# Designed miniproteins, single chains, continued (2): the designs that were tried, part 46

Each design is a single chain, and the fold is of that chain. pLDDT is the mean over its residues in the fold that is shown.

## One batch from the design tools (miniprotein)

Design m5571
Fold by ESMFold2-Fast:
Structure m5571 (fold): chain A 64 residues (1-64)
Amino acid sequence: EKVAEASDRAAQALKDYNEATTPEQKEKAREEIVKAYRDLADAYKEAGFPVSAKKVEELAEKIA
């Protein structure tokens, strides 16, 4: 399921951000979180869950 894969990537990106120790690493991890959440939103749209997709897009915007 694409949603499960995208969700796993989002969780990994968040973990990477928490483990980052330099400002450069944190900024790169932040970019990865935004990308992962946008990918998750696209997966929700493809699965037919537009409301869930919109909520995840809003999370990406808050982090970006």
Scores: mean pLDDT 78

Design m5572
Fold by ESMFold2-Fast:
Structure m5572 (fold): chain A 55 residues (1-55)
Amino acid sequence: TRLSQDELQDQLDARIRQAVAEVQGDTSLSREEQLAALLRRVNEIQDEMDREAAA
């Protein structure tokens, strides 16, 4: 079943919120490392969402 645009947005928001919480919770990372980690996670989430939208 394909997700609606609203469902895709909700899933994107949920996955990003989780990624932010995980990265911000890691006190061993510097701010620069947290930003780099978040950017990587956002790119991974975007790729997953694009694959789901294409299926």
Scores: mean pLDDT 76

Design m5573
Fold by ESMFold2-Fast:
Structure m5573 (fold): chain A 104 residues (1-104)
Amino acid sequence: MSEEELERIKKAVELLTGVKLPEDASLEEIAKTLLEKFREIALNSEDGVDPWTGLKWKSKNPTKEELLEHIRKSLELLKEITGLLSDEELEKFLKVLEKVLKEE
């Protein structure tokens, strides 16, 4: 992944989470930040509906598969609205998210 691809992914995650990431943040650290934020959203949602995608959370403690589905749809929506990410960049980042989830 190029430095320019990494910066676009970082900016997409900052927009989705509202969290400012360090300039030197690794792709793994960016992925962990996004996963933590989505777990927080699921846990604290009374109606269980994701504000970005309109998807309903099945549990306040979502499965790895459910987290990845909600994140994928949020990133796809952000891509459509902003044009910030390419299809290739989105797929590369989703593979990193899946790998991080498997290592937990």
Scores: mean pLDDT 77

Design m5574
Fold by ESMFold2-Fast:
Structure m5574 (fold): chain A 104 residues (1-104)
Amino acid sequence: SREEVVVEAALAVAKGALSYYKILLEKAKKDPSVSKEEIEELEKLVEEMERLVEEMEKLREEFLKAIKEGDKEKAEEIKKKMDEVMEEFSKVALEFDRLVAKLR
């Protein structure tokens, strides 16, 4: 269904973004101008993004179960939770970008 495509696409986008931020973190770790404390803050944001992706994967499994069981109300509720987790992910990613922009 269209709703299944939207949920799959949201998770794929979040996973792709997480992979990108992990690459940026590894690049920052190799930069001698970046302090240990700055690296630790970036690591915390990546860990939070990983947690949110894991939450999205669990919500996807619950969504597919609701669809199979014909529970439209539960599927709509889970989709709303996916949208909320995606918004939280975007805020964490923006904070990562802000911290990287402040690196000297």
Scores: mean pLDDT 88

Design m5575
Fold by ESMFold2-Fast:
Structure m5575 (fold): chain A 60 residues (1-60)
Amino acid sequence: PSAAETVGRVAAAEARRLAAQGRLEEARKGIDRGYQNLLSQGQEESARAAREGGLAGLEA
């Protein structure tokens, strides 16, 4: 899979793990920080994948 696909899956798994522990605020902040960090490095596709994957992980 592409780097963006891998980043998205990792973000989803991280968000699900934090949500399962009741750490929803930390999961949401982690998603936002990860998105902004990747954007600041010019990795737009990975940033979008991380945000979408993380948010999907929270809804599962």
Scores: mean pLDDT 81

Design m5576
Fold by ESMFold2-Fast:
Structure m5576 (fold): chain A 75 residues (1-75)
Amino acid sequence: MEIVRAIVELVREHLPEFSPEAQKALQALIDRAEANPELTPEEVIAGLVEIAQHYLDTRLQRLAGEAKRLAEELR
């Protein structure tokens, strides 16, 4: 639970850096993570990777990498 919250806060911090379309996709992922307490850090990271691949955004790819490191450090 703490790890998912840390990833969500990391995504929120960087949210304004992305396109409006990517922001909507990221906000939907955040909303899903907050609504589902059983959602794992790995599922949130997978969602970030999918969004990064869809938009071909290297900044989103870096954010997904940082989320993965954060999850590894907090386990």
Scores: mean pLDDT 80

Design m5577
Fold by ESMFold2-Fast:
Structure m5577 (fold): chain A 88 residues (1-88)
Amino acid sequence: MEALETLERLVELYERGEHLPVLREVKERLGLSDETVAKAAQAIFQAYYAVKDLPREEAIAALTAFLESDPVARALVEAAAEVIRERE
């Protein structure tokens, strides 16, 4: 699953109040603290809202650049993609 698709699914879960089980599993898989997961998730959501109205190719490029600059956010998105895929 590519990063933009993962973020779209994670935002849908967030708006339904269903994102916490995904973030809990990601926390356990990556061995992160609650504070680290919360900060990374906030940064990821802010990045999504900054790019969501861009053309698809530009959104993917901008999101990729963001995730390359933030290894924790990248690891969280990659782990979230796996968790979401396993739950569906």
Scores: mean pLDDT 79

Design m5578
Fold by ESMFold2-Fast:
Structure m5578 (fold): chain A 94 residues (1-94)
Amino acid sequence: SEIEDEVEGLFLGMALAIAAAEGDEERARELAERINSLSEAGKAAAMAGARAVIAGLVSSGELEEARRAVEILGRLEGIDPAEVAEMRAEVEAA
């Protein structure tokens, strides 16, 4: 079900960005592997979830955590470099 994959993706994406912000590279890698097993809709939802967390960190002034998150996301296999570049640009603009 695409709806089930989208819901799972959203929560996994949020968890991924939180783990990355905390510097937990092992947990971030495990979450990225799970996201990469989802449908295209699930992967898109995961990137939306990750972006929402990064935007939240930026809006709360947690710029060091946001920078750490995008650096770790950029090192993970299967995460779209274009999505990471957009998140990095948002953090740098803050």
Scores: mean pLDDT 87

Design m5579
Fold by ESMFold2-Fast:
Structure m5579 (fold): chain A 102 residues (1-102)
Amino acid sequence: SEARARAVAEARAGAAEVEALRAAGRLEEAERLGRILGARAAIETIRFGAADPEGRARALELLPGILEEAGFSREAAERVREAVEAERYEEAKEIVRREVER
């Protein structure tokens, strides 16, 4: 899948950017980007997982907790879960970005 290949490339580029920010002493920016990348990875894992419907439902049930542990509000985490459940993955990633950037 081209979309899966892009997601992998973006994850690698993002990880490199976090490392570069940390090396430059830009720790607050590195933390912020790290939170976005972690949430994005959780979304992409559900999107590209080989899960059956039960496995997908379980992953969706766990997603809000993963996002809350990453410092997202319960409301934002639930909005991301709803977007992922509806297979609106780009919308889910945009919710993550806006929550961290605000």
Scores: mean pLDDT 83

Design m5580
Fold by ESMFold2-Fast:
Structure m5580 (fold): chain A 66 residues (1-66)
Amino acid sequence: AKAPAEARARALELARRAPDANQAGAAVHTVLSGAGHEEAGTAAARAMGRAPDVEGAVRLAEQVLE
């Protein structure tokens, strides 16, 4: 199921502040799981782990959470 826009915005904001792509993915997973959207958080974090940097990770998260 798609996460609410407010939860997605909060997750992506924390991801952009992360020091690397792995920490960005962990931030998205934590925020969305805490909001009751664990499946969306897991899918986004899995995709983000393939990115070489934070900018790439955020773009992949936006695609998955659309």
Scores: mean pLDDT 80

Design m5581
Fold by ESMFold2-Fast:
Structure m5581 (fold): chain A 93 residues (1-93)
Amino acid sequence: VEEKIKKAEEEREKKIDEAAKYYTDAGTKGVTLSEEERKYAYELAKEYARDLMEGIKKGDIVPRTPELLELEKKLEEAGKEIEEEIKKALEEA
């Protein structure tokens, strides 16, 4: 039970990191940044990805470009699966 919750949380964090990397790469494409600037951009992207995953569940997300819509759908599906897995683990405990 606890192991299932940990795995679901690790999967959530992994999806957030993947999305943050995508947003950082897209936002900084063709721009030369210092180490501090890259770190800052990544932290902002990570925060955005986390908010995006939560915002999709709340219905606050407005349609965007096709590429971002596809990413948003993937984050929504991943977030929903993770939440369901955690809920099942807690109910079985």
Scores: mean pLDDT 62

Design m5582
Fold by ESMFold2-Fast:
Structure m5582 (fold): chain A 56 residues (1-56)
Amino acid sequence: LDEKKNAIAEFLVEKGVASSLEQALQLLKDVHTEEELQEKARELARIFGLPEELLK
């Protein structure tokens, strides 16, 4: 889970959604399962107009 969170956090930094890895990880801090991570990724993709590559 933490490895997948870090991958998504790095992607968010690359896309300019977050200014740092720390900030991106804060967006995912309440995620405790892979299902919750997928749900959060979909929510962020919808909000910021990001591609489906966030959905793994």
Scores: mean pLDDT 71

Design m5583
Fold by ESMFold2-Fast:
Structure m5583 (fold): chain A 90 residues (1-90)
Amino acid sequence: MSRRERRQYAIARALADGRFRSLAALARELGVSRATVSRELDVLDAEQRPFGASIVRRRGAAALRGRLSAGVAAVLEGVEELEAAVKKVT
């Protein structure tokens, strides 16, 4: 996947439990600016809204409401599985 797609999936995954996540924490975790996270959340909200999910925001934090589409959920699982498969045993 592209670096941008991987970042969007990482954000979707972090929000999948429906809890509010700090934009600063997401930015730190992903190694990007808060503005980048905010922009990616706007894109994710627009893409998920037709499938019954949305991103809600409050004072520097964001949360997912509703359920991710089955297709997006499958892609997130695929990314996790690939990451696990390519990690070396320590």
Scores: mean pLDDT 68

Design m5584
Fold by ESMFold2-Fast:
Structure m5584 (fold): chain A 82 residues (1-82)
Amino acid sequence: LLEEAVRLAEEGIRAAKEGDGGEGLGYASKAYKLLEKEGIGEKAQKKAQEQVLKLGGEDATPAQKALGAAEGVLEVAKEALK
């Protein structure tokens, strides 16, 4: 599950960097749901919010919001794999 969450979050980052905020958020959401099943959804949500704030928060573009969400989820998933 954690390895799959990492893969999905990395795909979310890729889509966001290509300008597809919708696809990027879709992947980030799927990765987040896997982390919820592992009991670390709150940590993932907090890190996603922190990364989105760094990219502009409420004023961020859809692609920037997707990038921040996916980066935050990826950070938590990688930490859980240690």
Scores: mean pLDDT 81

Design m5585
Fold by ESMFold2-Fast:
Structure m5585 (fold): chain A 80 residues (1-80)
Amino acid sequence: MAKVKSATVLREIEEGDELTIHVRVELEEPASVQEMVDAAKKAATELAKSDPRVEEILEVHAVPISDTTAAATAVAKKKK
C-alpha cells in the first residue's frame, strides 16, 4: 500500500450514537487512484479506532483529490 505521510482530522460530528470523522490524508509519494483510496480508508479507519468514544466502525469512504491527497470519512458507533 502507498505510504501515508500524514492523516489530519478536519472535522468531527457527533449525532446521537454516531461519530463522523472527516480526514485529510497525504501520501509521501504519488500513488494510483486505487492505492490512494486504500491508503486513505486505512488511515481513516485507524484514526477512528484510536478514538476512545468508538465502539465499531460502520462505514469508511475515501475520494482522491490529487495523486498525493485524499479526503476520507469514517462513520463509527459510539460506546455507551
Scores: mean pLDDT 83

Design m5586
Fold by ESMFold2-Fast:
Structure m5586 (fold): chain A 110 residues (1-110)
Amino acid sequence: DKEKIEEIKKKLEEFEERIERGEKFDSKDVNELDELMAEAKRLGDEELLKRALKLSIDAVMLDMAKQAEELEEKSKTRKLSKGEQNALIVFEAVKKSLEKKRREREELKE
């Protein structure tokens, strides 16, 4: 199982790097991450499971930020529904949170 744990760690590191770049996960990436979570749970590695869960949450937040941009673009071409307006408020809050985290990370590197 040690070799399997190392494979999972390497894959999680790849996903973590992509999230740091602001790269959105596609359905294939989400499915692979779900498999990595299932494997980490099966192996009883709590730290790997926590890392995979955090990545899943980060991926959802990035998707919400992307949806905020899409809704903003749609608002330029048509009237948004009340549901879309409410979603934009929530997604914009998530986007601002991610932008703040990126700014803090950039300041640490400077």
Scores: mean pLDDT 79

Design m5587
Fold by ESMFold2-Fast:
Structure m5587 (fold): chain A 99 residues (1-99)
Amino acid sequence: SRLEELLRQTEALRARLVALLRADPDNEILRDLLLATGLIETALRLAIQGKNLATARQLLEDALAMLQEILADPAASPEVKALAAEAARLAQEALALLD
């Protein structure tokens, strides 16, 4: 399903963010991006199970709010902004599938 595809893409993004954070453990923007990506992963797992769809929607909306703050942050590197944009795309696609 498309939800399972989005979950795989989210898991791959999370793994990359964990590796980046290991190289730069004091990077608070990367920590926030990893947290937002974790919310997307949790929401997708709930949606795939057909459980708590209102909670899944709320988690995706919360993740998008965090990602918008990262994208607007002048301290965020171009690489971090590209990863945040990818996370936002995953969350927006997931929200569209829940409608």
Scores: mean pLDDT 91

Design m5588
Fold by ESMFold2-Fast:
Structure m5588 (fold): chain A 67 residues (1-67)
Amino acid sequence: SLSELPEHSQYAAVNLLIIGGEIAKELKDRESVKNIAEGLEDFAKRSPNPELSEKAKKKAEELRKYL
């Protein structure tokens, strides 16, 4: 689980998911957008870090608006 990684790895993983979500949107790959949004939503629910949780949640909501 991403939430079980060291904090610096969690920041990197969330940032990579955010970048992947933006790329998927530009490519109009709705399946990848959905999968990335679900991953960010799961991370936000499990993460003990409130800043990372909120960042992941906000990006998941933006990706869901695209779908």
Scores: mean pLDDT 81

Design m5589
Fold by ESMFold2-Fast:
Structure m5589 (fold): chain A 78 residues (1-78)
Amino acid sequence: SLSQQLAQLDAQINQLKSDYNAGKISNDEALTQLDQLDAQVNQLLSQATTQEQRRQAIAVGSEIGVFRMLLFVDQRAQ
């Protein structure tokens, strides 16, 4: 289901954050993977037929946006 796919993407975003914070992946690797997840969220949002599904997709997209901003801040700090 679309809701199950969104839940899996949310889990992948949380894993990506965990791996980055643990130093297991670089800033560039995290940004590359985040862009791929962002594309998947946008695809699922375009397929959302209910308000609940749209809200779930927007919430996941917002998590991606926040994490991307943190990655850019870290990149500037070098």
Scores: mean pLDDT 88

Design m5590
Fold by ESMFold2-Fast:
Structure m5590 (fold): chain A 87 residues (1-87)
Amino acid sequence: SSMWESLSEEERAFLEEELALQAEGYKLVEEGAPKEEIIKQIERIADLLRRKAEAYKKAGREELAEEYERKAEELEKEIEKMKEELK
């Protein structure tokens, strides 16, 4: 599609990584993986959001950078809560 063709190489790489992490997360839940492994997978998603925020900031897309940074912070708080429940 024209939208896919308008994405930068970096944006395409982020989209591919996001889809792969989402598929891995689904598989872990379906297979009944330990909570610790599920938490680590969610941590990888939080890291991806942080890297997207940094990339948008470097590209001068401040509003998108702030949006992804906020999403990463929200997910990081959920990760800490999940880790507390595991202990």
Scores: mean pLDDT 80

Design m5591
Fold by ESMFold2-Fast:
Structure m5591 (fold): chain A 90 residues (1-90)
Amino acid sequence: SLEELIERVIEILREFAELVPEYKGVAEHQIEGLELLKKNKASIEEVLEAVEYIIERLKDLLKTAPEELKPKIQELIEKLEEVAKELKKL
């Protein structure tokens, strides 16, 4: 369901905040936005746009991340891309 996909994105962002503590504030703001989309019964298109925006921000951050964290950040990006792919099938 759309709600389950939103919850999956929120879980991934929480993992990211724990992995990169300096990004916690941004991740929490993104989570709040996703929770509002869920509460307001946003369209699949609106949720997909939000997820794709998050993916692009994380790709930008990956460029400046410590080398030891890059594989884990890349894994989280790939999980988000899988959610975006599932959203496109709804």
Scores: mean pLDDT 84

Design m5592
Fold by ESMFold2-Fast:
Structure m5592 (fold): chain A 109 residues (1-109)
Amino acid sequence: MVEEAKELALDPENAKKLIETLQKIADRVRQAAEEHPEDEDLRDLAETVKGAVENIQKALDEGKYEEAADLIASLLAFLERTAQYKDGLTAEIAREGVEELKKVIEELK
């Protein structure tokens, strides 16, 4: 899955569709972190995903498509680890994000 996402993201049009989904995940995590300000895991997840999406967008804007693909794959791997090793709402949001990304990846094949 991570390798498939990286390969697909080398096409800039596929990378744009993946970043749209990642931005939706970033927005959801941000909202959850705002609703649960004492949850440090949600806050850390929100900041990590936000920064990663900003870095991916910058790489795409600069025509650095291989870098953008690597960053997309890295963020997906991070979300998979978060879903596996965290608990509660943080794990649930990461898991939902991974499932949404899987659907987009299957549509792009």
Scores: mean pLDDT 85

Design m5593
Fold by ESMFold2-Fast:
Structure m5593 (fold): chain A 98 residues (1-98)
Amino acid sequence: DNVELAAKFFETLSEEQKKKLLELARNGESNLLIDFVSKLLAGKENAAEIARGFAEVIETGKSPNPFLVEIYKATPEEKRKDIVDGLRSLSVLLGDKS
């Protein structure tokens, strides 16, 4: 399950990485958020599936990881589609190199 893979991966992030991600989401910085996630997922197992799972959380607001639900709530409604589309595009790029 991509949502479960994303939940587990984002539990491994440092407090500093979590704060940065939340800041980018809150400010609606979709391009910078996608770039940051791309760097976090570089060389990681299931990177494509994690990106897809994160996209689903931003679309639905549902995750077993409370931090990802906080990211959803912090993201301005008008920016959620940009982030979802960006994460899905990132997932395709990450899948091509596995």
Scores: mean pLDDT 86

Design m5594
Fold by ESMFold2-Fast:
Structure m5594 (fold): chain A 85 residues (1-85)
Amino acid sequence: SEQAALKAALVELARALQQAIKAGESVDKIKELAITQFDRIGAAFPELAPLIEEAKQKLLEAKTPSQVAQIVAETINEMRERVAA
């Protein structure tokens, strides 16, 4: 189902981000990974485009891996709430 596909995509985004952070990737690479994953989600689920664009703008201003992780986690929670509603 579309809802199950979205949930799977959000889990994959969280997994990929956590893996990159644990691997010690640069903040720029972690941001690029997050933006790329968000773009893929937005292409599959156009209704989420406004949330994704806000997240991408916040990611451009992020300076640390922890800030990137926080922005991604908050955006995933917002997307999950939208699917549940």
Scores: mean pLDDT 85

Design m5595
Fold by ESMFold2-Fast:
Structure m5595 (fold): chain A 63 residues (1-63)
Amino acid sequence: LTKEQKNAVVDTVGRLAPDEKADEIVTKVAKLLDEGKSIEDALREAGMSEEQIKEALKAAKEA
């Protein structure tokens, strides 16, 4: 993933995550992406829904 794609995914996750958990989920996703996991695997492990994963994949493609 490019830096722009990682940023797009993290921004999308922060927007979609519940306010009370947004910082925790964003931090977890960023760490998993830095460890080389795919967008789908990182978001699924962070507890994101399939629809939220689809939104993040679209954001990465547009970045």
Scores: mean pLDDT 81

Design m5596
Fold by ESMFold2-Fast:
Order: structure tokens, then C-alpha cells, then sequence
Structure m5596 (fold): chain A 85 residues (1-85)
């Protein structure tokens, strides 16, 4: 489900960002965009697969930006606990 998937992605992304520091957000977003462009250039995808990947990348970028702005370590731990329920 969208809500649960967003929480899981926030956990994964924020753990990585906390290991490297919040100042790396722009570098992380640039790396995601580069990987997306390379994947689209290297793979023959159906229209549905292309659309799904574009939506997933947009969602992931949004989660990274939101996680960097507002989510503390304490908030991350609460989300982890909620997802495990």
C-alpha cells in the first residue's frame, strides 16, 4: 500500500542520509537522477514500465527531501516501530 511503502522508503533513505549527513541530500538526489537516466537508456521498457519507474523516482525524491527537512532520529524510530506492527 502507498502509505506503508512511503514509510518503509523513508526508513531506508533516512538511515542512509544519517550515516552520510543531511548536507548530502543534493548529492543523493543527483545520484538517483543519474541512475534513473542510465537505466532508461540501457533498458527497453514498455510504456507502463516507463511510467511506473518515473512515478517511483518522483516519489523517492519527494521522500528524500521530506526526510531531510523534518524527520529527527526519534521520529525515524517511531516510524520503524509503526511499520513493524
Amino acid sequence: MEKRAQQILKIIVLEELRNTGQATVDATLAAIRAAHAEYMASNVLSKNQRNARDVAVDLLEGLIRNSAKALSKEELEKIIEEVKK
Scores: mean pLDDT 61

Design m5597
Fold by ESMFold2-Fast:
Structure m5597 (fold): chain A 89 residues (1-89)
Amino acid sequence: STEEFIEKIAEFLKKLVEESRPRLPKSITDEEIERAIELIKELLLEDPNISQEELEEALIENGVHPGLARQLATTVEYLKENPELIDKY
């Protein structure tokens, strides 16, 4: 279902950020990361067709670091185009 797919995207993003954490700017907090991923989940549930640009903009407007916002929005678009990757990795 769409809801199950969105939850899998959120879990993938959590793993990606955990693996990237040592390379992220120290200004990015764990609370910011959690809020960003939850906001992505909410936005995708409201509009599964939301664009990468709209998603990135919404994250930045909600105080997410621009670099993190771009990384997360780009990853969401990639997973939407390649849904088989979520189940394999």
Scores: mean pLDDT 83

Design m5598
Fold by ESMFold2-Fast:
Structure m5598 (fold): chain A 67 residues (1-67)
Amino acid sequence: MIDEEEVAEALALIYLGIARYYLSQGKFDEAEEAVRLAEEVVKKYGLTNPDVLAAIEELRAEVEKAK
């Protein structure tokens, strides 16, 4: 039915959504952890979805410059 990789993509997107929410709240440590969890999902399942990869890079950059 649903491929394991498709479920992994959904999970990564959920973590990225959580990271965006924490960034909007000024919760940079929690946002960083959520992005890291999304990265771990991508690495574990070998995800190559360009939207997911781009969102991870954008959110990592946003967390890094929010100092």
Scores: mean pLDDT 80

Design m5599
Fold by ESMFold2-Fast:
Structure m5599 (fold): chain A 80 residues (1-80)
Amino acid sequence: SPLLDDTITQVESLRNLLKQGKVSIDQVIQALERLADLFAPSHPEVSKILQDAAEQLKKAKSNDEAIKILDDTIGQLRKL
């Protein structure tokens, strides 16, 4: 679906920006929470995956851990 493809592209973009040091983990959390809220009424499954990712990122101790969480999140979205 176009919406799912666009969501995956946005999460991949955030992952790449984080890997490049262009955004912080906190900025990625805020972006994922915003996307989750946007999709909650129409796509609750997508919203849940994004919200669960944001909660995991709050516990991440490094950018490497955050990248792993985002890679897992992208994988979960690709299975929808």
Scores: mean pLDDT 88

Design m5600
Fold by ESMFold2-Fast:
Structure m5600 (fold): chain A 93 residues (1-93)
Amino acid sequence: SMKKIEAEEVLPGTRLLGGGSEFRSSMYTPAALARIFAEQAGLDLAAIPAELLERLGELLVTASDEQIDAALAAARAQADPVEAVEAAIAALG
């Protein structure tokens, strides 16, 4: 069994790759998926409440490549990092 990559193990510049939700979820924990998404969207992680990052991560576990692209676009349209994560969550669910 392979150990999944935790949020603290994510290298700067990591991006969510295509290949589907099962591929991403086999490699990363939900917290790691949320971290990668936020950094890829250009968001300051320190400005985002932990509860929103947890909810984002849970939704990213089952998100399709198309849902992730839509969520990234929604997040990037917002200037505020909290509003950006809320927009991404709305786009995912």
Scores: mean pLDDT 85

Design m5601
Fold by ESMFold2-Fast:
Structure m5601 (fold): chain A 65 residues (1-65)
Amino acid sequence: MGEEMLELAKRLAEKFGISLEVAEFAVLAARFYNYDVEKAAKVLVERFGLSEELARKMVEFIKEA
């Protein structure tokens, strides 16, 4: 269970200049919170120290994919 999620994570990493591991976590968090931008973004801010604006943009990108 991973090729489609891995491809999405790779695109996210390249678009936002983050590591693939952070991108994979972001995809999983977005899915876990049913693409709720506010909840998923908050987890990314707390775990990786990302800005709220950047985290929200990352989750929106995942939701649109």
Scores: mean pLDDT 81

Design m5602
Fold by ESMFold2-Fast:
Structure m5602 (fold): chain A 76 residues (1-76)
Amino acid sequence: SLTFDVPPMDEADPRRALEQVFRAMEYTDNLVPLPQAVADAIIAAAPELAEAVAEFQREGVLVPEELRQQILAEAA
């Protein structure tokens, strides 16, 4: 499984994986890299976000609030 400073992301449901990442971030000041599995799920649901997702993975920064909202809306 692809993991970082966040709990393991081995969820079969990509939406649940996204929720775990966002929940972990709600109560931390630490920026964590977006896991590859989560990034892949986002790209599958919204291919137009692929470039943005790649940039955030490259810089090791978690998604911004606007991207987070778009991901959740498109994954629903």
Scores: mean pLDDT 54

Design m5603
Fold by ESMFold2-Fast:
Parts: C-alpha cells; structure tokens; sequence
Structure m5603 (fold): chain A 100 residues (1-100)
C-alpha cells in the first residue's frame, strides 16, 4: 500500500519538525531556537508547495542538515547524532517506498 506508506512518511516528517521546534523552545537559548524554528518554518512552506514525495524528502533532508550543523556548532553533539539517525531512518523508509 504505497499511498498509505507515503502518507505515513509525510506525517513522520511533520511530527519530526514539530518535536524539534518544541524541544528547541524548551532546551536551547532563544537565538539558537529561533534559527532552528526559522529553518523549520521555511521547510514547511517549501513542502506545502512541493509537487512530489521526492521534492518533500529533499527539502526535509536539507533542513535537517542545517539544523544538525547548528547543533554541532553549539556543542550539542549527542542531539545532532540523534537527529542524523532520524534522517537516515526516514531516508530508508523513503527508499523502501520507491522500490515498491
């Protein structure tokens, strides 16, 4: 059921962004949190204008790489590594959908 798998992947992307925004507001300084929130808001806007799952995945991966880079620069290496694991997991799910 490719259509349901695509919908679940889209929901997971949105849930990932929402959780990162929530955690950033709770745990990071206001300047770092705002940088991450701006990246997420820009990515969400681009995803809403995307025409394919491929475009959506590219937008998600690019946004996550920017967030990971900010976290690494702030010395938050464990959090950066966890986000990299999430990106790799969703990329594997996307590849599985594409091979069906």
Amino acid sequence: DKEIQEAILQMKIDATFNEIERKSKEELDSSTAQQIIDIINNAKNEINNSKSLDEMMNIFVTAMEKIINILEKEGLKKLAAKLREVVNELKREYERIQTE
Scores: mean pLDDT 86

Design m5604
Fold by ESMFold2-Fast:
Structure m5604 (fold): chain A 71 residues (1-71)
Amino acid sequence: SAAELDAALAAFRADLRARFPGFSDAQIDAAVARARALAQSLHDAGIFDPELALRFAFVFEEGDLEAAARS
């Protein structure tokens, strides 16, 4: 559901803030927005497993932030 998606994204945002304290709120919010967009795209394609879609999006966005932190 949309409420479950919102809750999962809020938890993801909190996790990113804890893991990447050096990034701004804007950078963290952008990563969360990208994760939402990816999960929504998978839902719209009819291949929606909310757990797998969100897990993939979270790992991908964490990887992007880690790469940026090392740059």
Scores: mean pLDDT 78

